# Designed miniproteins, single chains, continued (5), part 18

Each design is a single chain, and the fold is of that chain. pLDDT is the mean over its residues in the fold that is shown.

## One batch from the design tools (miniprotein)

Design m16598
Fold by ESMFold2-Fast:
Structure m16598 (fold): chain A 113 residues (1-113)
Amino acid sequence: AEVRELAERYARLEAEVVAAAREAAARIEALDPALGPIARSAADALAALGEETIERVRASTLEEARELLAEHRDAVENIATALIQAAAGNPESAALVEELRDRALAAYEEALA
């Protein structure tokens, strides 16, 4: 029951984060067309990772679910860091990824509380 509620809350939050990431990717492509493919790839990777994590959480104990969600947060941070590094030549694109990363990580932490 608790794991199901956690998975449902996280799935709703993940859908919002993925939508925001796709919007950010479109804005990055408008700012620097050369960054379009990597930004879209990052958004797609976030979506795939989220789906896999939610499926694993649904099959887990509450303790295992917390560990899986911590791994998911680390993976999201790594994806964001790689995109920020790729966008180093475009400060507006880098700042947009940093803002989205910080908001997403804060929202994930709230969902676990």
Scores: mean pLDDT 86

Design m16599
Fold by ESMFold2-Fast:
Structure m16599 (fold): chain A 81 residues (1-81)
Amino acid sequence: SENQERIERAQQILTNPELREKEVADAERDAELLRELQRLYERGEITEEEARRRLQTEAGWSAEEAEKAVDLIRRAKAEAA
């Protein structure tokens, strides 16, 4: 089950410093991708659909997570205008 897999993953992270480093690196990479997509969207160089697609394909985000992130990017652009 996903719950059992999460517990096993957590135990591996606690006992393996390489896995902890990977989790931090993945979070940093995702944050960098979000900043890049925000810049591209503010410049009109990327669509909302393309931003969602890139979050899902490059960062492995769910459709729901990608949609929420793109909504925030859209609101930021509207506020800046």
Scores: mean pLDDT 74

Design m16600
Fold by ESMFold2-Fast:
Structure m16600 (fold): chain A 76 residues (1-76)
Amino acid sequence: SMEELQEKILELLKKRGSWMSEKQIMEELKLPSSERKKVSEALKELEKEGKIVSFTDEKGVRWYTTKEQYEEANAP
């Protein structure tokens, strides 16, 4: 389900303790490229809920980490 995917993404980001791209998240969760849209939607919902934060780098790649990790780091 979408809720299960969101929880897996949050747990992965917490475990890594660092910024991850959508591609890295998909690779670590062993998800096929056909699931990319669902992963994008899950990341968007987590960000809307304030559970994760994102930034887009100079090459247009979007990176994600948990809001908790970001706040503890006092700015990445």
Scores: mean pLDDT 83

Design m16601
Fold by ESMFold2-Fast:
Structure m16601 (fold): chain A 65 residues (1-65)
Amino acid sequence: SAAVQAKIAAVKASADITLANIEARIAQLQTQDTPEAQQQIARAQAVKAQVQAQTAKNIAKLEAQ
């Protein structure tokens, strides 16, 4: 339905903004050659993976309707 497609588009748009912000933070941290920056990059990568997994799960639920 058009309503389901609109919801999927909104979920994708929201995820794209969140992922772009995470990637920008990772890029900023990559300019720093410190153990603390490396730990923060690892945490940011984990958050990125969680956002991607949750987005895929949300889309799959909407497609199953």
Scores: mean pLDDT 89

Design m16602
Fold by ESMFold2-Fast:
Structure m16602 (fold): chain A 77 residues (1-77)
Amino acid sequence: MEKLLEEVFGKLVEEGIISEEEAEEAKERALAFLETATATQETGLLLNLIGIDLDIELGYLSKEELKKLFEEFIASL
């Protein structure tokens, strides 16, 4: 999980969608969430993260749409 968070948020930084500071804060928040998460919540987070990674790789979404997905992901924590 931690490595996948670093990879996906790193891609968002490289694409200029979020800052490096936002990526670090998001990672810390996600890891804190995972410390008390149920198996269902952890699976939901994993699937959402994979979905964002796929959307980045496919390149069909605008920068604004990717930023919104990131914000919705963080809000789901």
Scores: mean pLDDT 83

Design m16603
Fold by ESMFold2-Fast:
Structure m16603 (fold): chain A 87 residues (1-87)
Amino acid sequence: MLEELKKKYPRAYAALYLIALELGFKLLEDEEEEYEKIQEFLAKADPEKLKEAIELTSEVLGVPVSELKEQLKKIVSEEVAKKLETL
């Protein structure tokens, strides 16, 4: 499943990790566990800081914020996707 998400949405997957790292997420040893923990971390993240991290990632990747949010919604949990709607 994780490998399929990385192949279908490679930019979104990279952006997810960049956003998490910018917000202070600590990398884990297992990639699947890391992906699940990133979902929990982002769901608990401060909305203002999350917005700033998304804007920074948008600039770094050269992708409009609106497009990046839509791509992220395809790979994040429902809770995180709903949070992205409010930004």
Scores: mean pLDDT 79

Design m16604
Fold by ESMFold2-Fast:
Structure m16604 (fold): chain A 83 residues (1-83)
Amino acid sequence: SMEEKLRKAELYRVWTSDEVQQEFIALQRKVRRGEELSPDEQKRLARLTAIARDLDRLVATKSTEELKKWREEWKQAYLELEG
């Protein structure tokens, strides 16, 4: 489905994109500094936090071979939507 493809592409971006990682770090820094987040920033931080948590669980529990296959599947979804 389109929703599944979007989710896989987002997982790939969070795993591999320096830009997305910098965005995540910047949002976390705002929270740490006591800065108020906009509603869009709050939604984005919650989404990135959930994805990062899921990725950390996968990396901790799956074999290298399984992670490689999942990464390639997610990459394919990303390329189909972004490329």
Scores: mean pLDDT 78

Design m16605
Fold by ESMFold2-Fast:
Structure m16605 (fold): chain A 93 residues (1-93)
Amino acid sequence: SLRIEILKGMFLIQMNILNMSQDRVDDYIARLDRINALDPEIAERTLREILRIMNEMINTDDPEERERLLREIDEVIDRALEEAERLVRERLE
């Protein structure tokens, strides 16, 4: 999907602006690619939510708020992966 490719591009740009480590970038991309392989609609929704959170991180000078938002990104990805895996299991029944 062209939309998913555009959102992934925006995600990579925001990760670079936030000076995130390559290990963290690679981890997030691997999990997002797994979600996309399982359910592209969940992947698109997840990318949009993460981009919103990343925009909040860019606009905050509070290190505690930045750490909270970073944890929120991890939670969003984990919930999306769990949802996508659950839906795949339901389709195999």
Scores: mean pLDDT 84

Design m16606
Fold by ESMFold2-Fast:
Structure m16606 (fold): chain A 86 residues (1-86)
Amino acid sequence: DKLKEAKEHLEKGKEALKEGKFEEAKKHLGKAADIAVLLLAEDPNNKEAIELAAEVLRALGELYEKQGDLETAKYYYEQAEELLKK
């Protein structure tokens, strides 16, 4: 199940992010993002994939914010908000 695999990578990415392991966080969040993109390409209305993608984007925003890259962080936060617009 690709959705389950993506959620596991998202969780590992968030854990690495809390520990300040930015390379590990980026690796896991990147894998979760790649799977989310594939799921959304199959069904753009997949609510679980949309929610997953938004959560990955927020985690990437936090990753770049913690590294002092505020412009990249803002970009990811804005993309997450746009994706979740009802």
Scores: mean pLDDT 87

Design m16607
Fold by ESMFold2-Fast:
Structure m16607 (fold): chain A 81 residues (1-81)
Amino acid sequence: TDELEKELAEKILEEAEKVIEGKISEEEAKERVREYVSKILGEEYGKKAGDALEAAVKGYEEKPEKFKEMVEEEKKIIEEI
């Protein structure tokens, strides 16, 4: 369970970083995350994961420096799972 949760969290952060770096659109990243999580945990969790990605990208747009610190901290937490 913990391993799966780690993989899902890593996928969300990976796609969020691609949006922040301008490599893909927020809409595309949100859909990718939603579909990926929906296949594993079901549509309800897929939707929540997509919403989490959208919130992460929006956080970066509002406070880029703080968001980068939060992402770095989250990655460390995920690495420890």
Scores: mean pLDDT 71

Design m16608
Fold by ESMFold2-Fast:
Structure m16608 (fold): chain A 87 residues (1-87)
Amino acid sequence: SLLEELKQKLRDLANKYQKEMDELIAEGRKTAEELQKKRDEYVKKGDLENAKKIAEQLQKFADETLTKVSELGEKAKEYQKLIDSLP
């Protein structure tokens, strides 16, 4: 059935964007943990200037990652909504 083939293709696309989102979240979490550790090491050494610089990098990274996660999540939702609208 053409309808069944269309549904499968839409599921594959939804799953692709969901997987990309999940991978981005996992890698983003790892990167954030590494930056937090580096910030904390600078704080421990009394290097507040470099600690602040890493904190700013972390904030920028978090903002950029959240934007990309949101975009991928919306794409996954759009394809799921299309599947749900089909008979």
Scores: mean pLDDT 88

Design m16609
Fold by ESMFold2-Fast:
Structure m16609 (fold): chain A 73 residues (1-73)
Amino acid sequence: SRAEDEERLAQLISARLRRAVSRAILKQAQQNNDPSLQPLIDESQRIIAESDATLAALGGPETEDRLLRRLVR
């Protein structure tokens, strides 16, 4: 149904955004070469791994593309 497609798409978008934000944070933290940022680096890596697993379970970019095509027409 459209509602199920919208829910799945929302979950995919949410996971993708979490991954993108955490990747950006990780990159900036690593560039600063500051040992006090190590907990932030560790947390960002954990969120990236969790988001990757969620995206894989939901079918990743192929599923997102198919859902977008169906919902947009």
Scores: mean pLDDT 84

Design m16610
Fold by ESMFold2-Fast:
Structure m16610 (fold): chain A 102 residues (1-102)
Amino acid sequence: SEKEKIIEELITKSKLSEEEAKKIVTKYPSVARLAVKLGLSKEDILKMYEIQEMIDKKAPDEEIIELMEKYGIPRELAEYWLSLNGTLTPFDIAMLLEQSKA
């Protein structure tokens, strides 16, 4: 199945454990699919998972901003994106994490 293929790709290409891969695919299939498509690192995938979890549990914007800042995304940029969209997509999160490395 597509789900099983995504789990295999996360383990083999991104070096996630089987437990980590299954958890991400089960809770946030869009994050898992994007991670495979973009060839994201384990570190970036786990950071995306934590940010997505905060968004899905409807944490206060300030808590999401603080987590993003901890992961190297500038506070002002995190505030801007939350303000602009009201919600962040997995692609937006991946892009912001990649920009934090530049």
Scores: mean pLDDT 83

Design m16611
Fold by ESMFold2-Fast:
Structure m16611 (fold): chain A 62 residues (1-62)
Amino acid sequence: SPEVERVQHRVDLYQGHLQQLQDFLAKNRDKLSPEQREALESSIQAIEQEIRDLEERLRELE
């Protein structure tokens, strides 16, 4: 269904973004201020939660 395809596409996009943010944090950890690291970690956490929510929705779809 179009809805299933749309949700699957969003999961893939968020997983890609998550990987990019995690890689950036790993490479730049020592160059970031504590405030910048905290903000980035919060962003990562929010994306992880969005992925979980989308995967749950996908499981419930048709």
Scores: mean pLDDT 86

Design m16612
Fold by ESMFold2-Fast:
Structure m16612 (fold): chain A 88 residues (1-88)
Amino acid sequence: RKRIEEETEAAVRSVRGAMQHAKALEDEGRVEEGAKLAVDAVRDALAYLAKDPEGTERVAEAAREEAKTLSPEVQKRVLEAMDEAVAA
């Protein structure tokens, strides 16, 4: 569906933007704020697309790729949040 594709693209952009902001927060020593922002963004995006497996996988892939730029601790929290959101 055209709407699902547009919503998926918006969700991917939102997650990437949040991950970039989280990275900036980590670079300033605000690691917990960055972790919370990244985790919340991933949870919200995956919950929004829960009925679309293709959209969910695209968001999950974007989140995994962007998480590689974060510290190991924040990357772990993001991956755990993704696993929890997919299981729910």
Scores: mean pLDDT 78

Design m16613
Fold by ESMFold2-Fast:
Structure m16613 (fold): chain A 61 residues (1-61)
Amino acid sequence: SFVDELVARIEAGEPIEAVARELVAASRDRQELERLAKALLSRLPNEHVGPFAEELRRLMA
């Protein structure tokens, strides 16, 4: 799935900022973004959850 691809990219060392921007750009609306973000955060290793959530907050402000 798209979410699994983004998780794999973060685990491979891709910058969280780039992956977060891709998620925002691919989402049709805020509700879809929130749904996809929750799914992605639930699949991320704990060490990446905080940084990814912070980057999403910055992009959504």
Scores: mean pLDDT 83

Design m16614
Fold by ESMFold2-Fast:
Structure m16614 (fold): chain A 90 residues (1-90)
Amino acid sequence: GVEKIITEEQAALLEEAFKTADKDGDGRVSLEDFAKQLTLLVAAGKLQLTEEQKTRLEKVLEEADKDGDGYISLPEFIALVSKLTGKPLS
């Protein structure tokens, strides 16, 4: 199986960040807006990431942008969360 990088609680905070950044409600979020929401959660003390978790998250976010347009879709986000939690969301 894939390595479990983040907790289920941290995954819920990532989902909150995605939903908050999805201003158009189209299931597409810019990497910049998503990163801003993550930064706000960290600054508020709601999301705490280790150096390894942060590095893995950044790498998976870059890999999720398959089109190179600076956006992630809802299916790509779900796949990202599944990779980070080490469990399929089925």
Scores: mean pLDDT 72

Design m16615
Fold by ESMFold2-Fast:
Parts: sequence; structure tokens; C-alpha cells
Structure m16615 (fold): chain A 66 residues (1-66)
Amino acid sequence: SGVDDALADLRARAEEARRTFTPAQMEELRRQIRQASRDSAAGRETRLTRDMFLVMAYEAVQRLAE
């Protein structure tokens, strides 16, 4: 199904993040994501990097496992 395909893609991106980044690098990217979220909420345009998208996928998979 489309949901299963999307979840498989999400898990693949999350696994790439897990292999690529150290815990310290993940925390720095989480800080950047939180800043981007604050800027967006304040009506400022913000750019999300590929690294930020990988960490967002990792966080989404962690939430699905809760």
C-alpha cells in the first residue's frame, strides 16, 4: 500500500541518519530543526537541508515506535 511504501522510505532515511551521524551531530541537527520550526512559526521563510530531513525521518520513526 502507499502507506507501507511511505513508511519503508521513511525507515530507509532514518537508517541513513543512524549510520551517518554521531549522537553529537544528531543533537546539533535537532537544534537546527527546532530553530527552523521557530522561524517558520514567526512567519520567516526557512531552508531545510538534506541532513535535517534525514534527522526528521529518524525522529518520526522513533515516535512511531512509541
Scores: mean pLDDT 85

Design m16616
Fold by ESMFold2-Fast:
Structure m16616 (fold): chain A 80 residues (1-80)
Amino acid sequence: SEAQKEAIELAEKNAKMIENYAKQHYDPETYEKIKQLIDEELKRFKEEAENSDKSFDELVTELGRRLQELAERIQEIVAA
């Protein structure tokens, strides 16, 4: 659906922003770990969006939750 496409596009835009920040601010080894995590989480969100009957608002809410969890996991990688 159009709602799924728009939600996926928003997720991809957020993923790229976080990846670019990590590339600029962390060492290559830390960046690679963060990039792998971002790629895995983006893939999971795309699969959920494509296989769900959720509205755009529901998908955006879920994206917000997943971005918060991603931020926490990135902090764990950086702290390690």
Scores: mean pLDDT 86

Design m16617
Fold by ESMFold2-Fast:
Structure m16617 (fold): chain A 71 residues (1-71)
Amino acid sequence: SLAEIIARLERAAELLRAGIGDAALRIVQDLAKEHPELEPLLAEVRRLVAEGRYAEAADLVRQKIAELRAR
């Protein structure tokens, strides 16, 4: 459900803010497997995490949550 996607993305954003990139990426990867429309989000989060840009990665996930809630 949409609520489950949002809850899992919120947890990923929390982990990214805490600097726990591997656990956050696993959540986004699993979501992208179930929902291919999230693959662009996964690619960008993975890039930012690889660059050590955790705050920006968290903001990107939060932006996606806002888009999903606006439906």
Scores: mean pLDDT 88

Design m16618
Fold by ESMFold2-Fast:
Structure m16618 (fold): chain A 99 residues (1-99)
Amino acid sequence: SPIIEKISEVIESLGGEVISVEEDPTKPLCVITVKSPVPPETIAQAISDATGLKVQVVEDVDIDPNATVVVTGEVSEKKRAKLEQKCDELHIPFLIVVE
C-alpha cells in the first residue's frame, strides 16, 4: 500500500522502526506497531504533514470518526483490542501503536 510505505518512511525518518504490519483481508483495518524515540504526537504530526491525512492521537478509546489514522502509545492487550474494534466499527483504515 502506498500509504503504508509512506508511513514507514516517516517513522524511519524520525529514527523509528516498524516492528509489524498486521493486515486481515476480511477487515479494512491495518495495525502498524512501531518502536520510536519520539512521542506519538510527533509521529502523528509527521504523518499528517507527509500524507495530508487526518491523524488523531488517542490517550483513551475516544476516537474521532473522521480520522483516517489513529496513533496510540503503549497500551495493554485489552485496550489495544478495544481500539482495534472501535477503528473497525468507525471504518478507520490505520491504527499505529507506538512502543
Scores: mean pLDDT 85

Design m16619
Fold by ESMFold2-Fast:
Structure m16619 (fold): chain A 81 residues (1-81)
Amino acid sequence: SIEEFIKELREKVEKLAETLDEEDRERVMEVFDKVEKLIREGRLSEAIQLAVEAALRANPKVAAVLLALGSEIQSYKKELE
């Protein structure tokens, strides 16, 4: 289900963010909250785009986590097709 995907995605993102400082972790989770809303609405392409655009504006450590987030959503979208 979409709820199970969101839960798994949050756990993966939080795990990747464990090595980040507090400010970078907060930045990642702010982006994740916006992405989660789009996923709940079935707007997977927009969720991927938001994660990628946020990564382009972020420092390299945050960008790596956000690109991983976008990749996970893209994989999920392909499985639904």
Scores: mean pLDDT 88

Design m16620
Fold by ESMFold2-Fast:
Structure m16620 (fold): chain A 57 residues (1-57)
Amino acid sequence: AAEEAALARSGELGTEHMKRLQDARAAYQSGTATPEQRALVAKLEESQAGADELAAK
């Protein structure tokens, strides 16, 4: 059981994952997205629908 270590590592991985999703979204809007980035944007858009309402921006 390494709950404390997993929690700390989840924070780092979550930050990097979010950064990649943000970069993919920006590339998609610019029309320069790769197939991999387009796949990430599809998942991001589904999740972002709820987040956008919460962020109110």
Scores: mean pLDDT 65

Design m16621
Fold by ESMFold2-Fast:
Structure m16621 (fold): chain A 83 residues (1-83)
Amino acid sequence: SLARLQALAAAHAAELEALEARYRDKADDPAAQAELARELARLAAEAGDDATAAFYQAAADYYAGRISREEFLARMAELVAAS
């Protein structure tokens, strides 16, 4: 139904706005950036956007120090090639 789709879109927009506000002053905090990327990956996956979800998962791993810059760039190149 249209009402259900509108409610879902509004909830998604509200979550994005809340995340932007929460992380606005934390651009230089890798731990905070990892948390933001993880939350963005979750929202993208819930929306059915698997490519964007994979992108943010790679970013979250990078900011958390779980993968190297080289590994991050390799994953990014793979996602771009799959686009």
Scores: mean pLDDT 77

Design m16622
Fold by ESMFold2-Fast:
Structure m16622 (fold): chain A 66 residues (1-66)
Amino acid sequence: YSLPPDFELSDEELAEISKLTGLSPEQARRLAELLKERPLSPRELAEALGVSQEAASRAMSIIQGL
């Protein structure tokens, strides 16, 4: 799964992802930026952001639902 280059999360979407996953809004934004660069697995995102694989997987699911 990868995001189109023009994809941006609103402040409201960043806050919702933060609330549901425990990521900071800045980590949620960085996750979206990484997904614009290339398709990444939850494991690769977790390693890149220094978060749990569960948090990365939840954030991906929320973004995919947008």
Scores: mean pLDDT 78

Design m16623
Fold by ESMFold2-Fast:
Structure m16623 (fold): chain A 106 residues (1-106)
Amino acid sequence: MKKEELKKRIDELEAQVKAEMERLGFTDEALIEREYERLKGLTVQQRIFLLLSETEAARFGGEEERKRALAVIYSVLKLAKEHLDEGNYEEAESLIRAAEQALATL
């Protein structure tokens, strides 16, 4: 089913983000929660714009910018799961694709 395929993609991306966070010694769930709440109030297009902006900042910034970008990617994946649970597959796929591009860019 489409939902199972998208769920698997999210789980694989979350595992990649978690591995990178652990490599950087980053386990700040409070930072992830703050970014999640910030993104929750935004439209899908605004979430994608914010994700790309934080990823761009991380490419030219230090460890703190990279940690923030990873927290944003993780939070976007949490929101993608919520869209899947609500049956919004197009919105979920858009967020998954943006997260894949962000991780490849970092």
Scores: mean pLDDT 83

Design m16624
Fold by ESMFold2-Fast:
Structure m16624 (fold): chain A 83 residues (1-83)
Amino acid sequence: LLSPDEQYKEGGEGFEKLGEELEKQGLNESAAREYLRAGKMYLQTGDYEKAAEAFKKAMELASKDSPVYKEAKANYDYALSLL
């Protein structure tokens, strides 16, 4: 709203849509990676609530022992600390 960060927000929405499409195809690991990317873009724009939701979806779709899950959990906890 107050600063021109549309490029990162557009990127976040793009990765989120990719995650949704991969999730619909049953490609949970690939979907989790795209949601993780979406969350990182939302952190850049200060959309901490959207970032937390994206990281939460990444955690739900990734195996608990995967690098994606561990990174998503760390970023999820971080995003919540910014709310």
Scores: mean pLDDT 81

Design m16625
Fold by ESMFold2-Fast:
Structure m16625 (fold): chain A 96 residues (1-96)
Amino acid sequence: SNAEKQGRIGEILRRLYEESVAVALALGASPEQARAAGEAAVYSVVYGLHRGLEEGLRLAEERIRALGIPGVDEATEAVLELVRRAYEEIRRVLEA
């Protein structure tokens, strides 16, 4: 059902947020920076669903790099991979 698909998408986005926060914290981000990274990741997946994955990943890279996290290259690479995986999972849910 549409409600079941929305529930599954919500779980994927929650996991994306939590994993992005955890990665940022592990790389020395403050709690505020880590929350911003999680928010950037989720927003970038939603944006990518409307504009395409390439545009979503570009937005994620821009926003994560702007946060000034220690280890910004590692944080950016890790969050972009999480964004890509979440996008692909949501696409499968929507196509089922």
Scores: mean pLDDT 90

Design m16626
Fold by ESMFold2-Fast:
Structure m16626 (fold): chain A 105 residues (1-105)
Amino acid sequence: SEVVKRMVEEIEKLSEEFLEEAEKTPEEEWPLLWVQYGVRVVGLITQGLLEARKAGDEEAVRKLEEIARLASETLKKMGEYLEAGDLEKVREVLEEMIKKMREIA
């Protein structure tokens, strides 16, 4: 599914941008970066789901629902690791999420 593949590519780009920005940002500002990242990821998935449903692409809808669940789980883990000051663990959970999303796509 082209819509799902493009979605994963956009989320990967946002994840790379988040990590790059977090490395340059004081830890006290990481919660704001996390919220901004989460809003953008949720927005992309919501837009993709709306487009897939409008197109009647049932396969893309199922895959995007799986991607949404995975993103939700990852965002929660990110928040926990950011609170612990562990940016390396944040990188690991984002890399694992992208790997799994590519397998879904």
Scores: mean pLDDT 89

Design m16627
Fold by ESMFold2-Fast:
Structure m16627 (fold): chain A 99 residues (1-99)
Amino acid sequence: AVAARIEAIRASGAKYGVPEAAVERLVLEVEVLAGGSQEAADRLVALRLAELERQRPLAEEEGPETLEELEALTERLRAVRTVAELQALLEEQRAQAAA
């Protein structure tokens, strides 16, 4: 089931021209939420931290509140040590997006 979902995400990404980095992030999120490996969790944390670091100069231009939000998320991601902690963070972020 997880492998079929990953294949569907990759196929959809190719069909609709989604950037490879975005496809990789979605695949890793599916793996982590399905009870994936510590390796998958570590990779997802590393990718998200790299994305936030690239966004830092833009956040600084937007203002102190945007920069503070980015720094808070960066600190939370750096504090993640287990698959369960990352699952909790991803579920919290999805709940906030749905509200």
Scores: mean pLDDT 79

Design m16628
Fold by ESMFold2-Fast:
Structure m16628 (fold): chain A 80 residues (1-80)
Amino acid sequence: MAEEEIERIRKAAEEALSLTPDEAVQRLGKLAQEAIDKGSPEAVRALAEEIRRVMAEHPLTPDQREALEKLIELAKAAAE
């Protein structure tokens, strides 16, 4: 079950790298909400890892990085 969600998150993060920075943040935000709603700690952890990867690889503004950092915090809280 969680494996399918993790794979979808991984693919969506790879797709986000080819989107505009604004679209990437919006896409990852939607995935974070879905992972939290499903209550899967494994999916939430995978999402946090992929968000950090996008932050490292994508040329984001400081405001966009702050938004993604907040998503990581929400994902970590949900995984507990």
Scores: mean pLDDT 75

Design m16629
Fold by ESMFold2-Fast:
Structure m16629 (fold): chain A 81 residues (1-81)
Amino acid sequence: SPIEELLAELRRTLEELGVPEEVRERIIAAVQAYLATGDEADGREALRLILETAHRLGRDPSPVLEKLGELVRAAKAQRAA
């Protein structure tokens, strides 16, 4: 599944940034909730967790946000089909 592959890439990107496993799984769960619901509140929570985590680690969130964008586009394409 394109969604499963992109989620694996997102996990890898978070690991490369040094995000701890517990925080990675929390971010992934928030992203999966947003992909399932399309709810702006779930989307804002996922973005907040990513941005706050990147800020705490002193890292650029751009690679993670790029993968999140790819996931959202793929999920919307699946819903439109």
Scores: mean pLDDT 83

Design m16630
Fold by ESMFold2-Fast:
Formats: structure tokens, sequence, C-alpha cells
Structure m16630 (fold): chain A 62 residues (1-62)
């Protein structure tokens, strides 16, 4: 398996969104990463980092 630094960043983001490492790698390799990440974020999977990022965004705007 060969991953570029950009693909590794996408894998990390997908894992943070609640996908498994295997699913994240497969999505990147098949070019389905954008679809899976959008679906995971829309589904509202519990991810402490995503929740923390949303909290920071709200605090930044206010």
Amino acid sequence: MKLTPEELARVILAIMAGLSEEEAIRAVQEGKWDELIERALKEGRPNSLLNYARELDEKYDK
C-alpha cells in the first residue's frame, strides 16, 4: 500500500470522523474519501475532535 502525505492526511481526517483505519485507507484509494467524510459528518457521528472544533468555531465567531 502506497500513500502520499496528502492521502495520509485524508486518512487521519476520516479516522477522526469515526471511520476505521481500513475504511479510511480504502476510501482514499478508491477516490471515495469526499463522499464518506461528508456522509460521516452529516450523520453526526460522535467524535470528540469534531465536537471540539465546532465549539471553537462558535467561540471564535462570538
Scores: mean pLDDT 66

Design m16631
Fold by ESMFold2-Fast:
Structure m16631 (fold): chain A 96 residues (1-96)
Amino acid sequence: MEAEKAREYARKAEELAREGNGKEGGRYAALGGGYASEAAKRGDGEEAREAGRLAAEAGTLAARVGEGDGAISGTGGAISGIGAAIEGGLVAGVPA
């Protein structure tokens, strides 16, 4: 399931961010958000909302620990996750 991949990438993003690798953490967070968005498009709204939220949290952490390109990458990952969480919430009937 795409939501399962989204959660896997979000967890990897959090691990990388905790290691101080904001750039790679942000990249994996963005991938997690992308898979969460795909899950929402397939009708897995609740799973997509949860996975998107996890990706947004991981991306936010990556942005905080990253410098320069790492901070930009982390911010991009957070935005991707937030967007996917909103899409998932709308599909699931949960207010944004």
Scores: mean pLDDT 79

Design m16632
Fold by ESMFold2-Fast:
Structure m16632 (fold): chain A 80 residues (1-80)
Amino acid sequence: MDELIEEAVKEAAEKYNLPEEKREEVKKALTTLVNSTPEHRLKELLAALSRWLESNLATAKDPRLTAGLAEALRILAERL
């Protein structure tokens, strides 16, 4: 799991040119979601959250961080 999280965060950070500080925020968010969500709900929750964040980019306080988080969630969901 940790390796899947690291790869998803890396790909999202590279796509959106996230600085290390924001990359660490995305990694922390993903790790918290994985550890707090029952395994049988994890894939669907990650995919749903990714779509919800993408739909709300225009109203996000930090659109770049939000886009990066949405991408990392999507990548992780697809690999579960």
Scores: mean pLDDT 83

